# Designed miniproteins, single chains, continued (5), part 91

Each design is a single chain, and the fold is of that chain. pLDDT is the mean over its residues in the fold that is shown.

## One batch from the design tools (miniprotein)

Design m19149
Fold by ESMFold2-Fast:
Parts: C-alpha cells; sequence; structure tokens
Structure m19149 (fold): chain A 65 residues (1-65)
C-alpha cells in the first residue's frame, strides 16, 4: 500500500544524518529519482525531520502512480 511505502521511505530517510546532502542524493538516485540535483538534495537534508516526512510522502505518491 502507499502507506506502507511511505513508512518505509520515512525509515530510510531517518537514517540519513541532518545536513548530509550527499547521502540523501545517493539514496534518491538509487530509488530512480535521477533528476534531483546535489544542491536540491542538500537543501532537503538541511530541512530536518519535517522536510524528510514531506519528501517521503511525495516519493510514495510518485512511485505509486
Amino acid sequence: SMEALEEELVRRLSEIPVGDGEALLALLRSLGFTAVTAAEAQEIANGGEEAKVVLARAMAETLSR
């Protein structure tokens, strides 16, 4: 389900340290989000827990299409 996918993505994103845009970029590219830039990944990584939750939801919606 989309809820199960969102929960898994939140778990994986929570393992990435705050401010680690390089690790976030690598995870996003491994999941097929190849259009994300290093600068965008760094901004999201700097956004903390709230930014990760918003990202996980958007990713789950995209992957469930």
Scores: mean pLDDT 80

Design m19150
Fold by ESMFold2-Fast:
Structure m19150 (fold): chain A 56 residues (1-56)
Amino acid sequence: SELARQLAILQARRTVLESEIFLAKKRGLLSDSQIKQLEEELEQVRKRIEELENQL
């Protein structure tokens, strides 16, 4: 279903964002503002995943 497909894409995006934030913090590769933007995107992705899971 399209809903399950969208959920899978969001779950993949969550994993990528979590790894990017982890590496950026560990290696000091991004500014605090860039890390904050990634963390805010991660929060939105997590919220959307929860909303879609409740519809399955």
Scores: mean pLDDT 86

Design m19151
Fold by ESMFold2-Fast:
Structure m19151 (fold): chain A 73 residues (1-73)
Amino acid sequence: SMAEEAGRKAREALLEGGAPEEVAEKVERYIQEGDLDGAQDALVEAVARGEVTDEAAKRAGKAIKEAADYLSS
């Protein structure tokens, strides 16, 4: 499904950007559950903690936005 693809893309981007596995899995889970606000909040917190690069955060954010088009439409 698109939610599964978006979650996977976000997880891969976060891991490549240096995020802890727990953070990457949490964002993926929120996306797959349709909790896009939860996914965005987790991403913002990871950035604030310096756990992920800006480039990876932008890619993960794009995946969350793409998921929104399929889960809330």
Scores: mean pLDDT 81

Design m19152
Fold by ESMFold2-Fast:
Structure m19152 (fold): chain A 73 residues (1-73)
Amino acid sequence: SHAEEAARAGAEGGRAGAAGDAEKAAQYSVLPAIHGGNPAGEAGARAAVEAAKAGDAEKTALYSDRAMSGGMG
């Protein structure tokens, strides 16, 4: 499901980007996508996963934060 995929993506991205704060970042990064099916939050979560796959911890943290805030700019 979309919510499940987004949750896993956010969790993986958050863990990769914030070693000391991994679980908190992962949980909060997926909340916008899960709660409202928010496209902006889901996009942030997916961007975090892409950064995590590339081994880019800083981008992973940034995109996890965007997902948590709903991806608004």
Scores: mean pLDDT 55

Design m19153
Fold by ESMFold2-Fast:
Structure m19153 (fold): chain A 74 residues (1-74)
Amino acid sequence: DEELAEEIAERTLERLAAEDEKTAEIAKKILDILKEDPSATPEEIAERLGISVGTLRRVANRFLRVGKEVAAEM
């Protein structure tokens, strides 16, 4: 369900922002890039954001972890 997936993403970003505003900002920018270009590689996303691939991976892993917790509560 497209609406459910979008709600999970929004709640995940809100949760991250409350815990770590900077990580949430990066996660939001990653999602915006993927919405615009679903075929973007991690390397391309990292270059566009001016961060390392290691930082991208760390942010993505944290987003997925929080997202799993949010989804389990819905």
Scores: mean pLDDT 81

Design m19154
Fold by ESMFold2-Fast:
Structure m19154 (fold): chain A 80 residues (1-80)
Amino acid sequence: MLPSFEEILAKLEEAIKKIKDPSITLDELLKIIKKVDELVRMAGERIRRGELSDEQIEELLKKIAELQKVIGERLEEFAK
């Protein structure tokens, strides 16, 4: 079943926390990236269903943007 707005938001926040952990390995980061891609697809499905308020949609999009930035920063660190 499709996860709730709160479950998606919580998992995105957990992903950000894990990526910011300095002990994270490249293998773990790549696994998180795959899970994030799935979460973004699920968030899009929730938005399409019209079950979310404009405020909830804005919060999801902001969290996804933050997560994408953090992923990019960590990938750059592993490249050097």
Scores: mean pLDDT 81

Design m19155
Fold by ESMFold2-Fast:
Structure m19155 (fold): chain A 97 residues (1-97)
Amino acid sequence: SELEEILRKFLEVMARAVRERAPPELLRAIGAFLDALLDRSASPAEIAARARETLALLKELGLISDEEAAEFERFLAAVEAGEVDAGELYEKILAEE
């Protein structure tokens, strides 16, 4: 799935940021986003909001390319449109690793 590949790429960018001593604000945003992905009570809008906080910080710090950011923004649009369940997709990715 193209959307699965986009989420996998974004998870890799976040994992790299954590390994490379990301600022506390970015680590907090990453944690909040991952918590929202595993929280079945979180709405698609809440997941997208947490993801956008993380994306904005990654862009400000130069840790994500404009192309990767645009791909992830398309993923978030699909989440908000109900075209993909971000939490279910994340659980699938975790089960395959």
Scores: mean pLDDT 85

Design m19156
Fold by ESMFold2-Fast:
Structure m19156 (fold): chain A 78 residues (1-78)
Amino acid sequence: LKEKAIQALEQAAGGAYSEGDDETSKLAVEAIDYAEKGDYEKAYKLAQEALKLAQQNNSSQETLQALQDAIDYLKKAL
């Protein structure tokens, strides 16, 4: 679950960055750091904030799906 959550967050961070959404990308990167440290609650909250921001910024379906996948994997790790 940890590896899958991190991979999904990396995909989301890259997607957001390529779309010019630096704020969503930064939140996804912060979520990766907390997930790597085993703080899945904090990673989950940051991933949810990233998804909300990505939705507000009309991010691509690929970026939104990657964030949703990350949230689902993190929730299973809780």
Scores: mean pLDDT 85

Design m19157
Fold by ESMFold2-Fast:
Structure m19157 (fold): chain A 67 residues (1-67)
Amino acid sequence: MELEEAYKFIREYLKKKGDRALTVEERKKIMEELKSKGFSEDVIRKAFLLATSDYAKEVYKKKKEEL
């Protein structure tokens, strides 16, 4: 529930920024914003790992499958 909300927030952020890697500063800002909304650091870390991993796999797969 909290994990799903944090995951969606990070996924939307990645979509808005395009298919580039997040900078250290961007990651810190996202973490601070989610903490201010009441998410635990553990939930944020898990959501970040899942969202960035899934997004990277989607981008990589599309680039590999040039049809």
Scores: mean pLDDT 72

Design m19158
Fold by ESMFold2-Fast:
Structure m19158 (fold): chain A 55 residues (1-55)
Amino acid sequence: ALEEAEERGRRAMELLQGVRAGKSPEELGISEEEARHLREAIDQSEQSQEEQLAK
């Protein structure tokens, strides 16, 4: 029943790990725009954690 959501989540994690590892968008099978969007999401998440620790 949750297979589609689970598969989508797994694929998203693979792309995030690939972007973090410095793999090219071409190697990941995505556009440069998509890779940029993923990197912005990673930076935003890390910034939120930093602000939590700074309090």
Scores: mean pLDDT 70

Design m19159
Fold by ESMFold2-Fast:
Structure m19159 (fold): chain A 67 residues (1-67)
Amino acid sequence: GKRDAAADIAADVTGSGIAMTAARIAVRLMEEEGLSPEEAAERAYEVTGSRVAGQAALIAVEQLLRE
């Protein structure tokens, strides 16, 4: 699904499992709460406590939307 696709992109960018978790959170928030990519990535950063993971989530969701 889209959450797993975004997690795979985040893993490719960072090599980090926390970035995969952040990407899945961001996609969920966009789908369920209608947040923008930037708002979803900021919330993923807040949940994971990792700014790098939040940035990877933003890259992943933006790449997924451009396909």
Scores: mean pLDDT 82

Design m19160
Fold by ESMFold2-Fast:
Structure m19160 (fold): chain A 79 residues (1-79)
Amino acid sequence: SAMEELKEKAKEAAVKLEAYKEVLDSTENPSAELKAALQEAFRELMAYLSQLPGVKIKASRETMPELYEKYLKEAKSLL
């Protein structure tokens, strides 16, 4: 179904975000390109999750790394 396809795309986006985050966290001087790739992966995950019915991600005063972890946790809980 379209919703199962959307969940799979959200899962793939989450895996991609987690992979970029791990590279960023292990890199002493991350390039602007790596930072941009991480931000784009995050935007992609947000876009897929926003289309899923019943998904509610409560924004608070998280840093960007904490926000990435919050979205990754939500994606993993759905998949």
Scores: mean pLDDT 76

Design m19161
Fold by ESMFold2-Fast:
Structure m19161 (fold): chain A 75 residues (1-75)
Amino acid sequence: MRAQVAAAGEAAVALVRALGASPRTVEAVQRTTDDGAQAGLSLDQLADALRGMAQAMPEDRDALLAAADYVRALA
């Protein structure tokens, strides 16, 4: 389960980067993913965390929502 969350998180980081998210947003997604894997979050919980970030970082909202939807589809 930890390996699956870590892999989904790496893919989410790659996706937000590919969608042109700011370096700060990419770093925030990486941190959230690392913390989530360490805390034993589920894929649904990781997707919810990424969706919450979209509200806090509206300039990169579309990229963060795409990453959240991607992670949720893996659950």
Scores: mean pLDDT 81

Design m19162
Fold by ESMFold2-Fast:
Structure m19162 (fold): chain A 109 residues (1-109)
Amino acid sequence: MTAAEERVRAALAPYIAALTPELKQEIKKRLEEINKEVEEKKASMTPEDVEEEKRRIEELIERLARLLGIPVEVLREALAPDLAALPDEYYLALAKYLELLVETLERVK
């Protein structure tokens, strides 16, 4: 595990510990809804749609780093291998997963 990944995990630990069973069930339901929406839209995504989701991901990364109290460069380093390997059609999924994570952390802060 990289030092960047360890820092992200340490920053997330208090938020994970604050998750109630009720909130965990809500997150699971939201993930199922996101997965359905992504499956419906991924086949119709244009290169312009992919670029829009890439911009949204960058904004969410900055917001997530601020919420976790870590440098944005550390979060980018932790995510870089996954982003480099990600097929274009999955950028919508990543954007929605990051949005759900940000919303969840804001609720337990």
Scores: mean pLDDT 81

Design m19163
Fold by ESMFold2-Fast:
Structure m19163 (fold): chain A 78 residues (1-78)
Amino acid sequence: MEEILEKARKAAAGEASREELEEVVLAALRAAAAKDAESVAALAEALQGADAEEAKAFVEENAETISAEARALLAKHA
């Protein structure tokens, strides 16, 4: 995850390659599908400067919906 967070920070700065952006998006979808609220919140902080604690609380409260949507998106890109 640390390597993906570094790529996410590069993306926020406009320095990420297309391949790095794709890896970040896929990592975020997989974390969301797995209900890994901590990883999703960390990625939101790195990409958008979101408050990690607020993002984590939001993801935890909406875990079922977020997981279902992420799984549907992963299935379409499989």
Scores: mean pLDDT 76

Design m19164
Fold by ESMFold2-Fast:
Structure m19164 (fold): chain A 65 residues (1-65)
Amino acid sequence: SSTDRLVKRLAATVPALTPEQLQEIYDAAQGLEFDDEQIDELVAFAKEHPTDVAAIIEAMRRLAA
């Protein structure tokens, strides 16, 4: 799913995110769909805000209509 691709990329590229935080992001993303461009934007955002899980979740919700 798109959420699996997002979380896999976050795990690979944002080492500051813990497994628990990645699970929180995954759970918040349930029912949302992302294209590859949106995933790229979210990964870039997370690299700029690697300790701010709440901001990452807000960005996900804003991209999902």
Scores: mean pLDDT 82

Design m19165
Fold by ESMFold2-Fast:
Structure m19165 (fold): chain A 75 residues (1-75)
Amino acid sequence: SLLAELEQAVRDQDVERVQAILEELGKAAKGEMSAAVRDFLEALLAATTDPAIRTLLGSLLHGVRVSDAFSLPVP
């Protein structure tokens, strides 16, 4: 699962892997995502202490529109 891989990369503080996964997620989502996916990403942002990862997650979430057009299984 892409979101499970993202959660693991955040735990490992692997900034490069987080960036790569978020770029893939952003391309797939195209600025829209389900409330479940957004809430999961907001929870990761709230839980992380790494400033670079916080910036990457915040950037992806900026301007996102909540819709049913894109969803993924949440871990």
Scores: mean pLDDT 85

Design m19166
Fold by ESMFold2-Fast:
Parts: C-alpha cells; structure tokens; sequence
Structure m19166 (fold): chain A 130 residues (1-130)
C-alpha cells in the first residue's frame, strides 16, 4: 500500500511540475521532498486519507517554494505537516485545504486549478487501491 502511494505521489509531482514548468532540478527536489513526506506519514502511522492530505499539502507548499517563497525542504515538510494536522482537527477535506493554502500563498486561479486537478487525480488513484 504505502509503496504504491509513494509511486502515485511521484507521478503527481512529475505531472504537476511539467504543467507548472518546473525545471529538472526543481522536479528532482520535489520528488525527494514528497518521498520524505510519505516516509514521515508511514512512520507517524497516518491513515491513507491523512497521507494523501499530507502529499497534497506538500505539493502546494512546493509550488510556493518554486514561485519564490524561499523555503528550505525542511520548512516545506514542516508547513505541509502543520497544515495537514490543522485540516484534520477542523474536519476539512483535502480539496478545501488545497484551496485555502493556494489562497494564502496568493496563487492564480490557473495554478490553483492545476493543484486541485493533481489532488483529485491522486485521491482517485489511491482510492482505486483500496
């Protein structure tokens, strides 16, 4: 299960990054950060739903980083983890979290829609594994 989720998360990184125009260096960095997010979720014994939420939050924060937010990989993981914890406490859906984070980072509607599409596709593919 976790290995399959990791593979799907990496596919989401590549697809989103290509559409957002991320460089090869940015894609390699994003893949490593997302792999670490999945490993952290596994070690924390998060549910499949919480793991998908964490991956989606990580993708949003990575998009902010590559648009010039000046975040380290550790800061990306921290912010994504904090956002996931807060969303769970508030009973928010993954899509609601992605929309709220996109608004907070000041993303365009186009970037927000690409993040939502990547999130929905990841959710659907992971749900098909259950």
Amino acid sequence: MVEAIRELALEAVRELGERLGWSEEELERAEKVVERAVENAEKANLSVRQMVTLVAATLVVLAAQFLGAGLSDEEVLYLAGAATTQAEAQGKSVEELVRELAEEYGFSEEVTELLLEATRRLQARVEALL
Scores: mean pLDDT 87

Design m19167
Fold by ESMFold2-Fast:
Structure m19167 (fold): chain A 78 residues (1-78)
Amino acid sequence: SLKDQLEATREEVIALLREAGVPEETLAQIEASMREAIAAARSREDYLRILRSMAGLAQRMGVEEAAALLRAAYEEFA
């Protein structure tokens, strides 16, 4: 399902952010926010908004690999 794919994307994004040196406290906050957003999502539009929001965050943090992965997921589901 799209939800299962987003959960897998969340796990991969957190791994990429950790590899890029993002502190564990910050990773825990990001992961909690992603999990809450995914759990609250009720439509395809909500899921796409989550992906776009997370891609923007990763890009602002300078983690291009994570941003690229999230953009690819957005394009696949849009």
Scores: mean pLDDT 82

Design m19168
Fold by ESMFold2-Fast:
Structure m19168 (fold): chain A 99 residues (1-99)
Amino acid sequence: MAEARALADALAQAILAGDAARADALLDQFLARYGDDVDALLLAADAIVQAADQATTAEQVELALRLLQRLLQAAPDDIRLITRLIGYILRVIGLLLDM
């Protein structure tokens, strides 16, 4: 969990920096290590949404949305995770519409 949390925090920082290449690489690393770990994937989703909530530019919010969509596409067949990801995607779309 501590290592998963550190990677999730790094993902959030990459989003807030607008660094798409770093965010993609960190998500790839996260999925390689924790792709079947629902609790770890929920930590990543939470970190991405928290970054989107703190974002000041449309570019940062769009990056967060794209990463959440990638998480949903790679997600194991777990209703709790899928439901959380769909809710977060809808929330981030709402943030883009308000910008």
Scores: mean pLDDT 86

Design m19169
Fold by ESMFold2-Fast:
Structure m19169 (fold): chain A 85 residues (1-85)
Amino acid sequence: GRIVFTVKKEGKPEVTVEIPDSATAREAIERVLKALGLPEYYIEKVLKYMEEKFGLDLNAKAADNVEKIVETLKSLGFEVRAERL
């Protein structure tokens, strides 16, 4: 299976990223934010926020944490939708 994330940030084009269900939450978030053209230091800041604010285990499967990933990114001002295929 796979998860399809569609993410929009103000001032950036909308991106759609396919993540294999075997990927970790860290890998999923990094791929999405890199696709948006965000710098590495900002990506690391977001990952730390997700761990500290939502208790997200970045080493867990993205497929098991889709709702937490979506909710956290929305709290940071991203428009996010996710579909499991």
Scores: mean pLDDT 83

Design m19170
Fold by ESMFold2-Fast:
Structure m19170 (fold): chain A 90 residues (1-90)
Amino acid sequence: LEELKEEVDKLFDEIKEAIKANTPEARQRAVELVRKLLKLLSKYVSDEEVNEIMSLFAKALQAISRGDVEKALEYLDEARKKANEALEKV
């Protein structure tokens, strides 16, 4: 559980840095990291909770595509909070 929480937090930190970098290459990396994180969470978290987190990531990625880094980071922080709350139930 502690190792899982550390891996999840590490992935969120990497996504945050990719969003902040705001380059086309970093945007592609953010998408890949989001997919990796969702795949990891799907092993431990309910489908309903994964869908809520996925929706927040979709909003974050859409904000990045519009160049809205601030809004993307807000959605990422909401996704992180939801993921941590879901993991506390495991």
Scores: mean pLDDT 82

Design m19171
Fold by ESMFold2-Fast:
Structure m19171 (fold): chain A 76 residues (1-76)
Amino acid sequence: SFAAELSEEQKRLIELEKAFKEELGIDPSKQELSPEQVRAYVARMIEFGVELGLLDEEDVEEARRAVEEELAALAA
């Protein structure tokens, strides 16, 4: 199955993401989020990725920049 092909760290990230979405009552794939909600969601996912060793400092900066560029484009 798809899940069987994921690393242990990736599986843990999915579990943390699911718990966070349930806590906030949000799902980005099913709901239109405000810019503030998108930033909060991405920031938390970045924190999880860093904690699990999936992201380094350069990846974090690039991801934050990409989110701000996408939100600016959507606001235009």
Scores: mean pLDDT 69

Design m19172
Fold by ESMFold2-Fast:
Structure m19172 (fold): chain A 76 residues (1-76)
Amino acid sequence: SPLQYQADVYQAIADAVEDNRDLLSDGQAASMAANGLKFMLGISQSEADKLRAEFRERGIDGTIEYLRERARQYAA
């Protein structure tokens, strides 16, 4: 289903950020997450830019938490 696909994408991006956390700055993690959502879900550039700024402010742990929360919401 489209909702299951969104859940799987958010989870995959969260896992990718977490698996690479020791190699990433907060800014790099934010860009990785926002670009992942843009390319896999087709969100607009303006939405990706907004999410990148929000992820940078949240830091790497907050970015992972946001993505996992979204995955849980779409899987429900």
Scores: mean pLDDT 89

Design m19173
Fold by ESMFold2-Fast:
Structure m19173 (fold): chain A 60 residues (1-60)
Amino acid sequence: SDWLWDPALTPAEAGLALNEALAEPDEAKRREILRTKLGLTDEGIAKLEAAVAAGREAAR
């Protein structure tokens, strides 16, 4: 199972929070959404941001 965020969150809840964070242009506010809504640690946020960036780069 994926331990990147709070396992009590449904995939839909996690997806909505992630989409909200990705739509936020302010890096500090984006990280706060990831921390408060997904329950991520600073390390988890960094790993998620790196994975999203890698996915976007692969899709270009």
Scores: mean pLDDT 69

Design m19174
Fold by ESMFold2-Fast:
Parts: structure tokens; C-alpha cells; sequence
Structure m19174 (fold): chain A 58 residues (1-58)
């Protein structure tokens, strides 16, 4: 359910381990919070990281 290529890109952009990125994406998907998470990442991290998160979570 996770796009591994987008998760790897997000790991590089955020500096978080790939395992942590995957766990975060799965938790956000379970909570139906993908759109809110994308907005938060765009404001707090970067637009690139937000786009990578969206692709990984889709």
C-alpha cells in the first residue's frame, strides 16, 4: 500500500530512516489524515517533501 520509491525520496528529503517514514505513512493512512499531513509537511518541511508523501501514501 506504500509507494516505496516515493517513501525513499521522502526519507532523503526529511533525513528520517525509511522504516520511520513507512510507519508514519501507514499510520496517517489509517487515520484518513493524508490531506492534512500533506499540508503540514508543505508548511513545516517543503513542497517537495509534501509531494513525495502524497505519492507514497496513494
Amino acid sequence: MINEKAAEELSKLTGLPLEAVKALIEEVQELNGVEGAVESIEKEVSKEAAEAFREAAE
Scores: mean pLDDT 75

Design m19175
Fold by ESMFold2-Fast:
Structure m19175 (fold): chain A 80 residues (1-80)
Amino acid sequence: DINARLPEDLEKEAKEAIKEVLKLVKEGKIEEAEKKAEEAIAWFEERAKTLSPDQQILVDIHIAMLRMIVSVAKIAEKNK
C-alpha cells in the first residue's frame, strides 16, 4: 500500500482533497473543484520540499491524480 509510506498529515490531506474535489465535480461545480485542487496542489508542493525523494514521488502521484480528475471533469462537462 503506497499510501502507507506518506506522513499521516499528507495522507489525510490527500484523501480529503480528492474527496472534496470529486464532490464538487459531482455537484457540477467544476470551477470550485479546479480552485480546490490548485489549493491542495500548492500545499502538497510546499510540504514535499521537506520529504524524502521517494515520498516526493508519492506526492507527485497525488498531484497528478488531482489534475487528472479536474481535466476529465472539464472534458465531461463540455460533452453533457
Scores: mean pLDDT 78

Design m19176
Fold by ESMFold2-Fast:
Structure m19176 (fold): chain A 62 residues (1-62)
Amino acid sequence: MPEATVDNILAFLKAHPTSSLASLFNLALDVELDPSLPREELIARTAELLGLSEEDVARLRA
């Protein structure tokens, strides 16, 4: 995996809470997710692709 971490992702989300979160996930995590998916689906698919822990998934949801 590249050096993208949940801490960096959370920083992006906090900086841009009203922007296109889907596009930020795709760019920050280098994933091929459909940017029109709702945030919960994006988080779930990203966790599956990156093998994130339940704790990291909870942090992304917060």
Scores: mean pLDDT 60

Design m19177
Fold by ESMFold2-Fast:
Structure m19177 (fold): chain A 60 residues (1-60)
Amino acid sequence: MEKKAQEAFYNGSLAAWTTGSPEGMELANKAGDLLDQGKYEEAYETGKKAIDAAYEYGKK
């Protein structure tokens, strides 16, 4: 789970930064905080949401 959470956080952060999505950036920051707390399952879910939010924003 830890590796999946790290990958989701990394991909979410890149997508948010690339698209300029405010929601994506907020979710990516939350995923990072959850990783630091060892909450890997929650970090993974939050990182995936960051990816989705960033790409939805990029379509607008």
Scores: mean pLDDT 81

Design m19178
Fold by ESMFold2-Fast:
Structure m19178 (fold): chain A 85 residues (1-85)
Amino acid sequence: TVTKTLKLKKGEEASFTFEVPENGTYTITVEGESDVVVKVYKDGKLIAKKRLKPGESFTVELEKGTYTVKVKALFNDGEVKVTIT
């Protein structure tokens, strides 16, 4: 499990990296006050892109390795908590 708290302004995008220890299905959950767009990249390639409301999640199949997650706040300033399980 990886948890990141991001402080974002409306329209701002922040990124973080995480390591996938083994191939499998991973759930990405977002908490906060703004709708967000989550993008998942591996080696510069876009793997998944989802628009999520606070409290929503999506599942994605990932291979072992390092991924980059980019999170953009759409409507409000504030904290966004991203959990990957």
Scores: mean pLDDT 83

Design m19179
Fold by ESMFold2-Fast:
Structure m19179 (fold): chain A 85 residues (1-85)
Amino acid sequence: KPVILTVEVENLKTGEKGIATIEVHREEGARAYGTVLSGILGPGNEVEVYIPGGKKASEVQVGDEVGIYDLKTGNFYKGKVLKVE
């Protein structure tokens, strides 16, 4: 069962803010991997999602903070979870 996260993201290099939706399709140990469905991270792009506290993507709650690493650009984002589906 993929988990869909809607996150408010901020680029830590540029300060650019926006909303993105990410489908988490795989988890490997401490890392989650997802495909961007919509928003400022670029639809179709692959990202790593860093979920603090040893949680699985399915255990993430609204208001949680996550880290997002864009595998294409190498940019790191901070995210606040707005929705989990």
Scores: mean pLDDT 82

Design m19180
Fold by ESMFold2-Fast:
Structure m19180 (fold): chain A 100 residues (1-100)
Amino acid sequence: SDEEILEEAQLKLQELHEKFIDALNNKDLETAKKILLEMLDLIKDFAKKLLPKEEAEKVLKKIDELEKKVENATTFEELIEVLFEVQELFSEMVEEFLSR
């Protein structure tokens, strides 16, 4: 069901968040980038499955912008800023889904 897909997304995103914090604590910039890209891929997949086409396209556009920010990031502060934007994007996606 769509609700089960959303719950699975939330659990996977939480696991990736924990791995991101571990990468920050280990000062592993490349692993932190990889995890953020995995979070963005997860949100992309769920947007395509759960949202109407127009709403999904808006989310995908924001993801493309965030992926570029991750690729160009050279500091952990830049990656933490992207993490906040990723969390905001996921919250907006959940609100859009629940408003249907």
Scores: mean pLDDT 86

Design m19181
Fold by ESMFold2-Fast:
Structure m19181 (fold): chain A 70 residues (1-70)
Amino acid sequence: AAAAAEKAAEERLKQFVEEYRKLVQQAREGKLTALPADVEKQLEPQVQKLLDFLKPFVERAKEARRLAEL
């Protein structure tokens, strides 16, 4: 049981790091229009600050799309 719990924790950490890396890349490319729900489910309160940092990029992408469709 202890070994299984350790592997599960390690796998969740790896998944979070990989998803966050993808979000940063999408933000840099101006393609980040939404945050994935699965990333939200994995975050501890202190890591929410990293997601909050990406919100202005999401809003800018949404605004650009809104203006293009207006």
Scores: mean pLDDT 64

Design m19182
Fold by ESMFold2-Fast:
Structure m19182 (fold): chain A 90 residues (1-90)
Amino acid sequence: SHAEELRKLKEDTRAALEYLYGLSDEELRELLRLFVEQGDLELALLVQVAGMGKRAGLSVEEAVELYHLSINDPEAAEEKIAKIAEEIRA
């Protein structure tokens, strides 16, 4: 399953995001729901970043930067995410 493959990649953020970028929006939505239900917030965050990044046209490298920002500076990440969300809606 996609969840099992992602769990194998969890220690390699770039490989995990590269894998997620190959999935459809529907598959990403289902994975996000699953990881939230399981309480796996780290994997849930990876899926959320991949989904937002794909819709905003971000590269995998830019998505890696957004993921690290979300962990290290949540306030700056919220500002970046709000900007990305506006780009997706436009």
Scores: mean pLDDT 80

Design m19183
Fold by ESMFold2-Fast:
Structure m19183 (fold): chain A 97 residues (1-97)
Amino acid sequence: DPREELLRALEQGLRSLAELFERNWDLPWTEEGEEIRRRAEEAGLSREAQAIALAAYTIAEDKELTEEVIEWLAEHQESLSRDELIREVARYLLENR
């Protein structure tokens, strides 16, 4: 199923980017990246969830979609594991972009 292959690719891309952002947290951000990070922090996201939101923006390049991801992460970050958060964000990206 091409959709299952795309979902796996999105999940892996999100995981790799989130890990990259977490390892390099103090590097200079782009204007857009810093805006997304600030919005995620204001929404009460952990560093882990903030990294997932940044990864989602990097893949989608859609601020409105990323704001929806931030709101969803804020509701679920305490209830779901990192891997579960990444998987559900990947599904959301596949369904909406």
Scores: mean pLDDT 84

Design m19184
Fold by ESMFold2-Fast:
Structure m19184 (fold): chain A 79 residues (1-79)
Amino acid sequence: SREELLERIEEARERGRELVRRLLETAKNVTRAVGAALRFIGAEIDAERLIKEGKYEEALRLLEEAIEEVEEELRRETE
């Protein structure tokens, strides 16, 4: 349902913000970490546009993809 998708979108947004916070707190490469944070913010802006257009599943997918990118940067910090 729309309500379930909106709830999942908010959960994804909160999860992404927590991962960005963790990345910025732990990152040795500050420039790369800031770049990833800005890309996630861009994804949140794009997702908001998709929500206004009624494209909830596309918005959720976009946020999930952006989360994967932040998780990849966190992994690179430990490699």
Scores: mean pLDDT 86

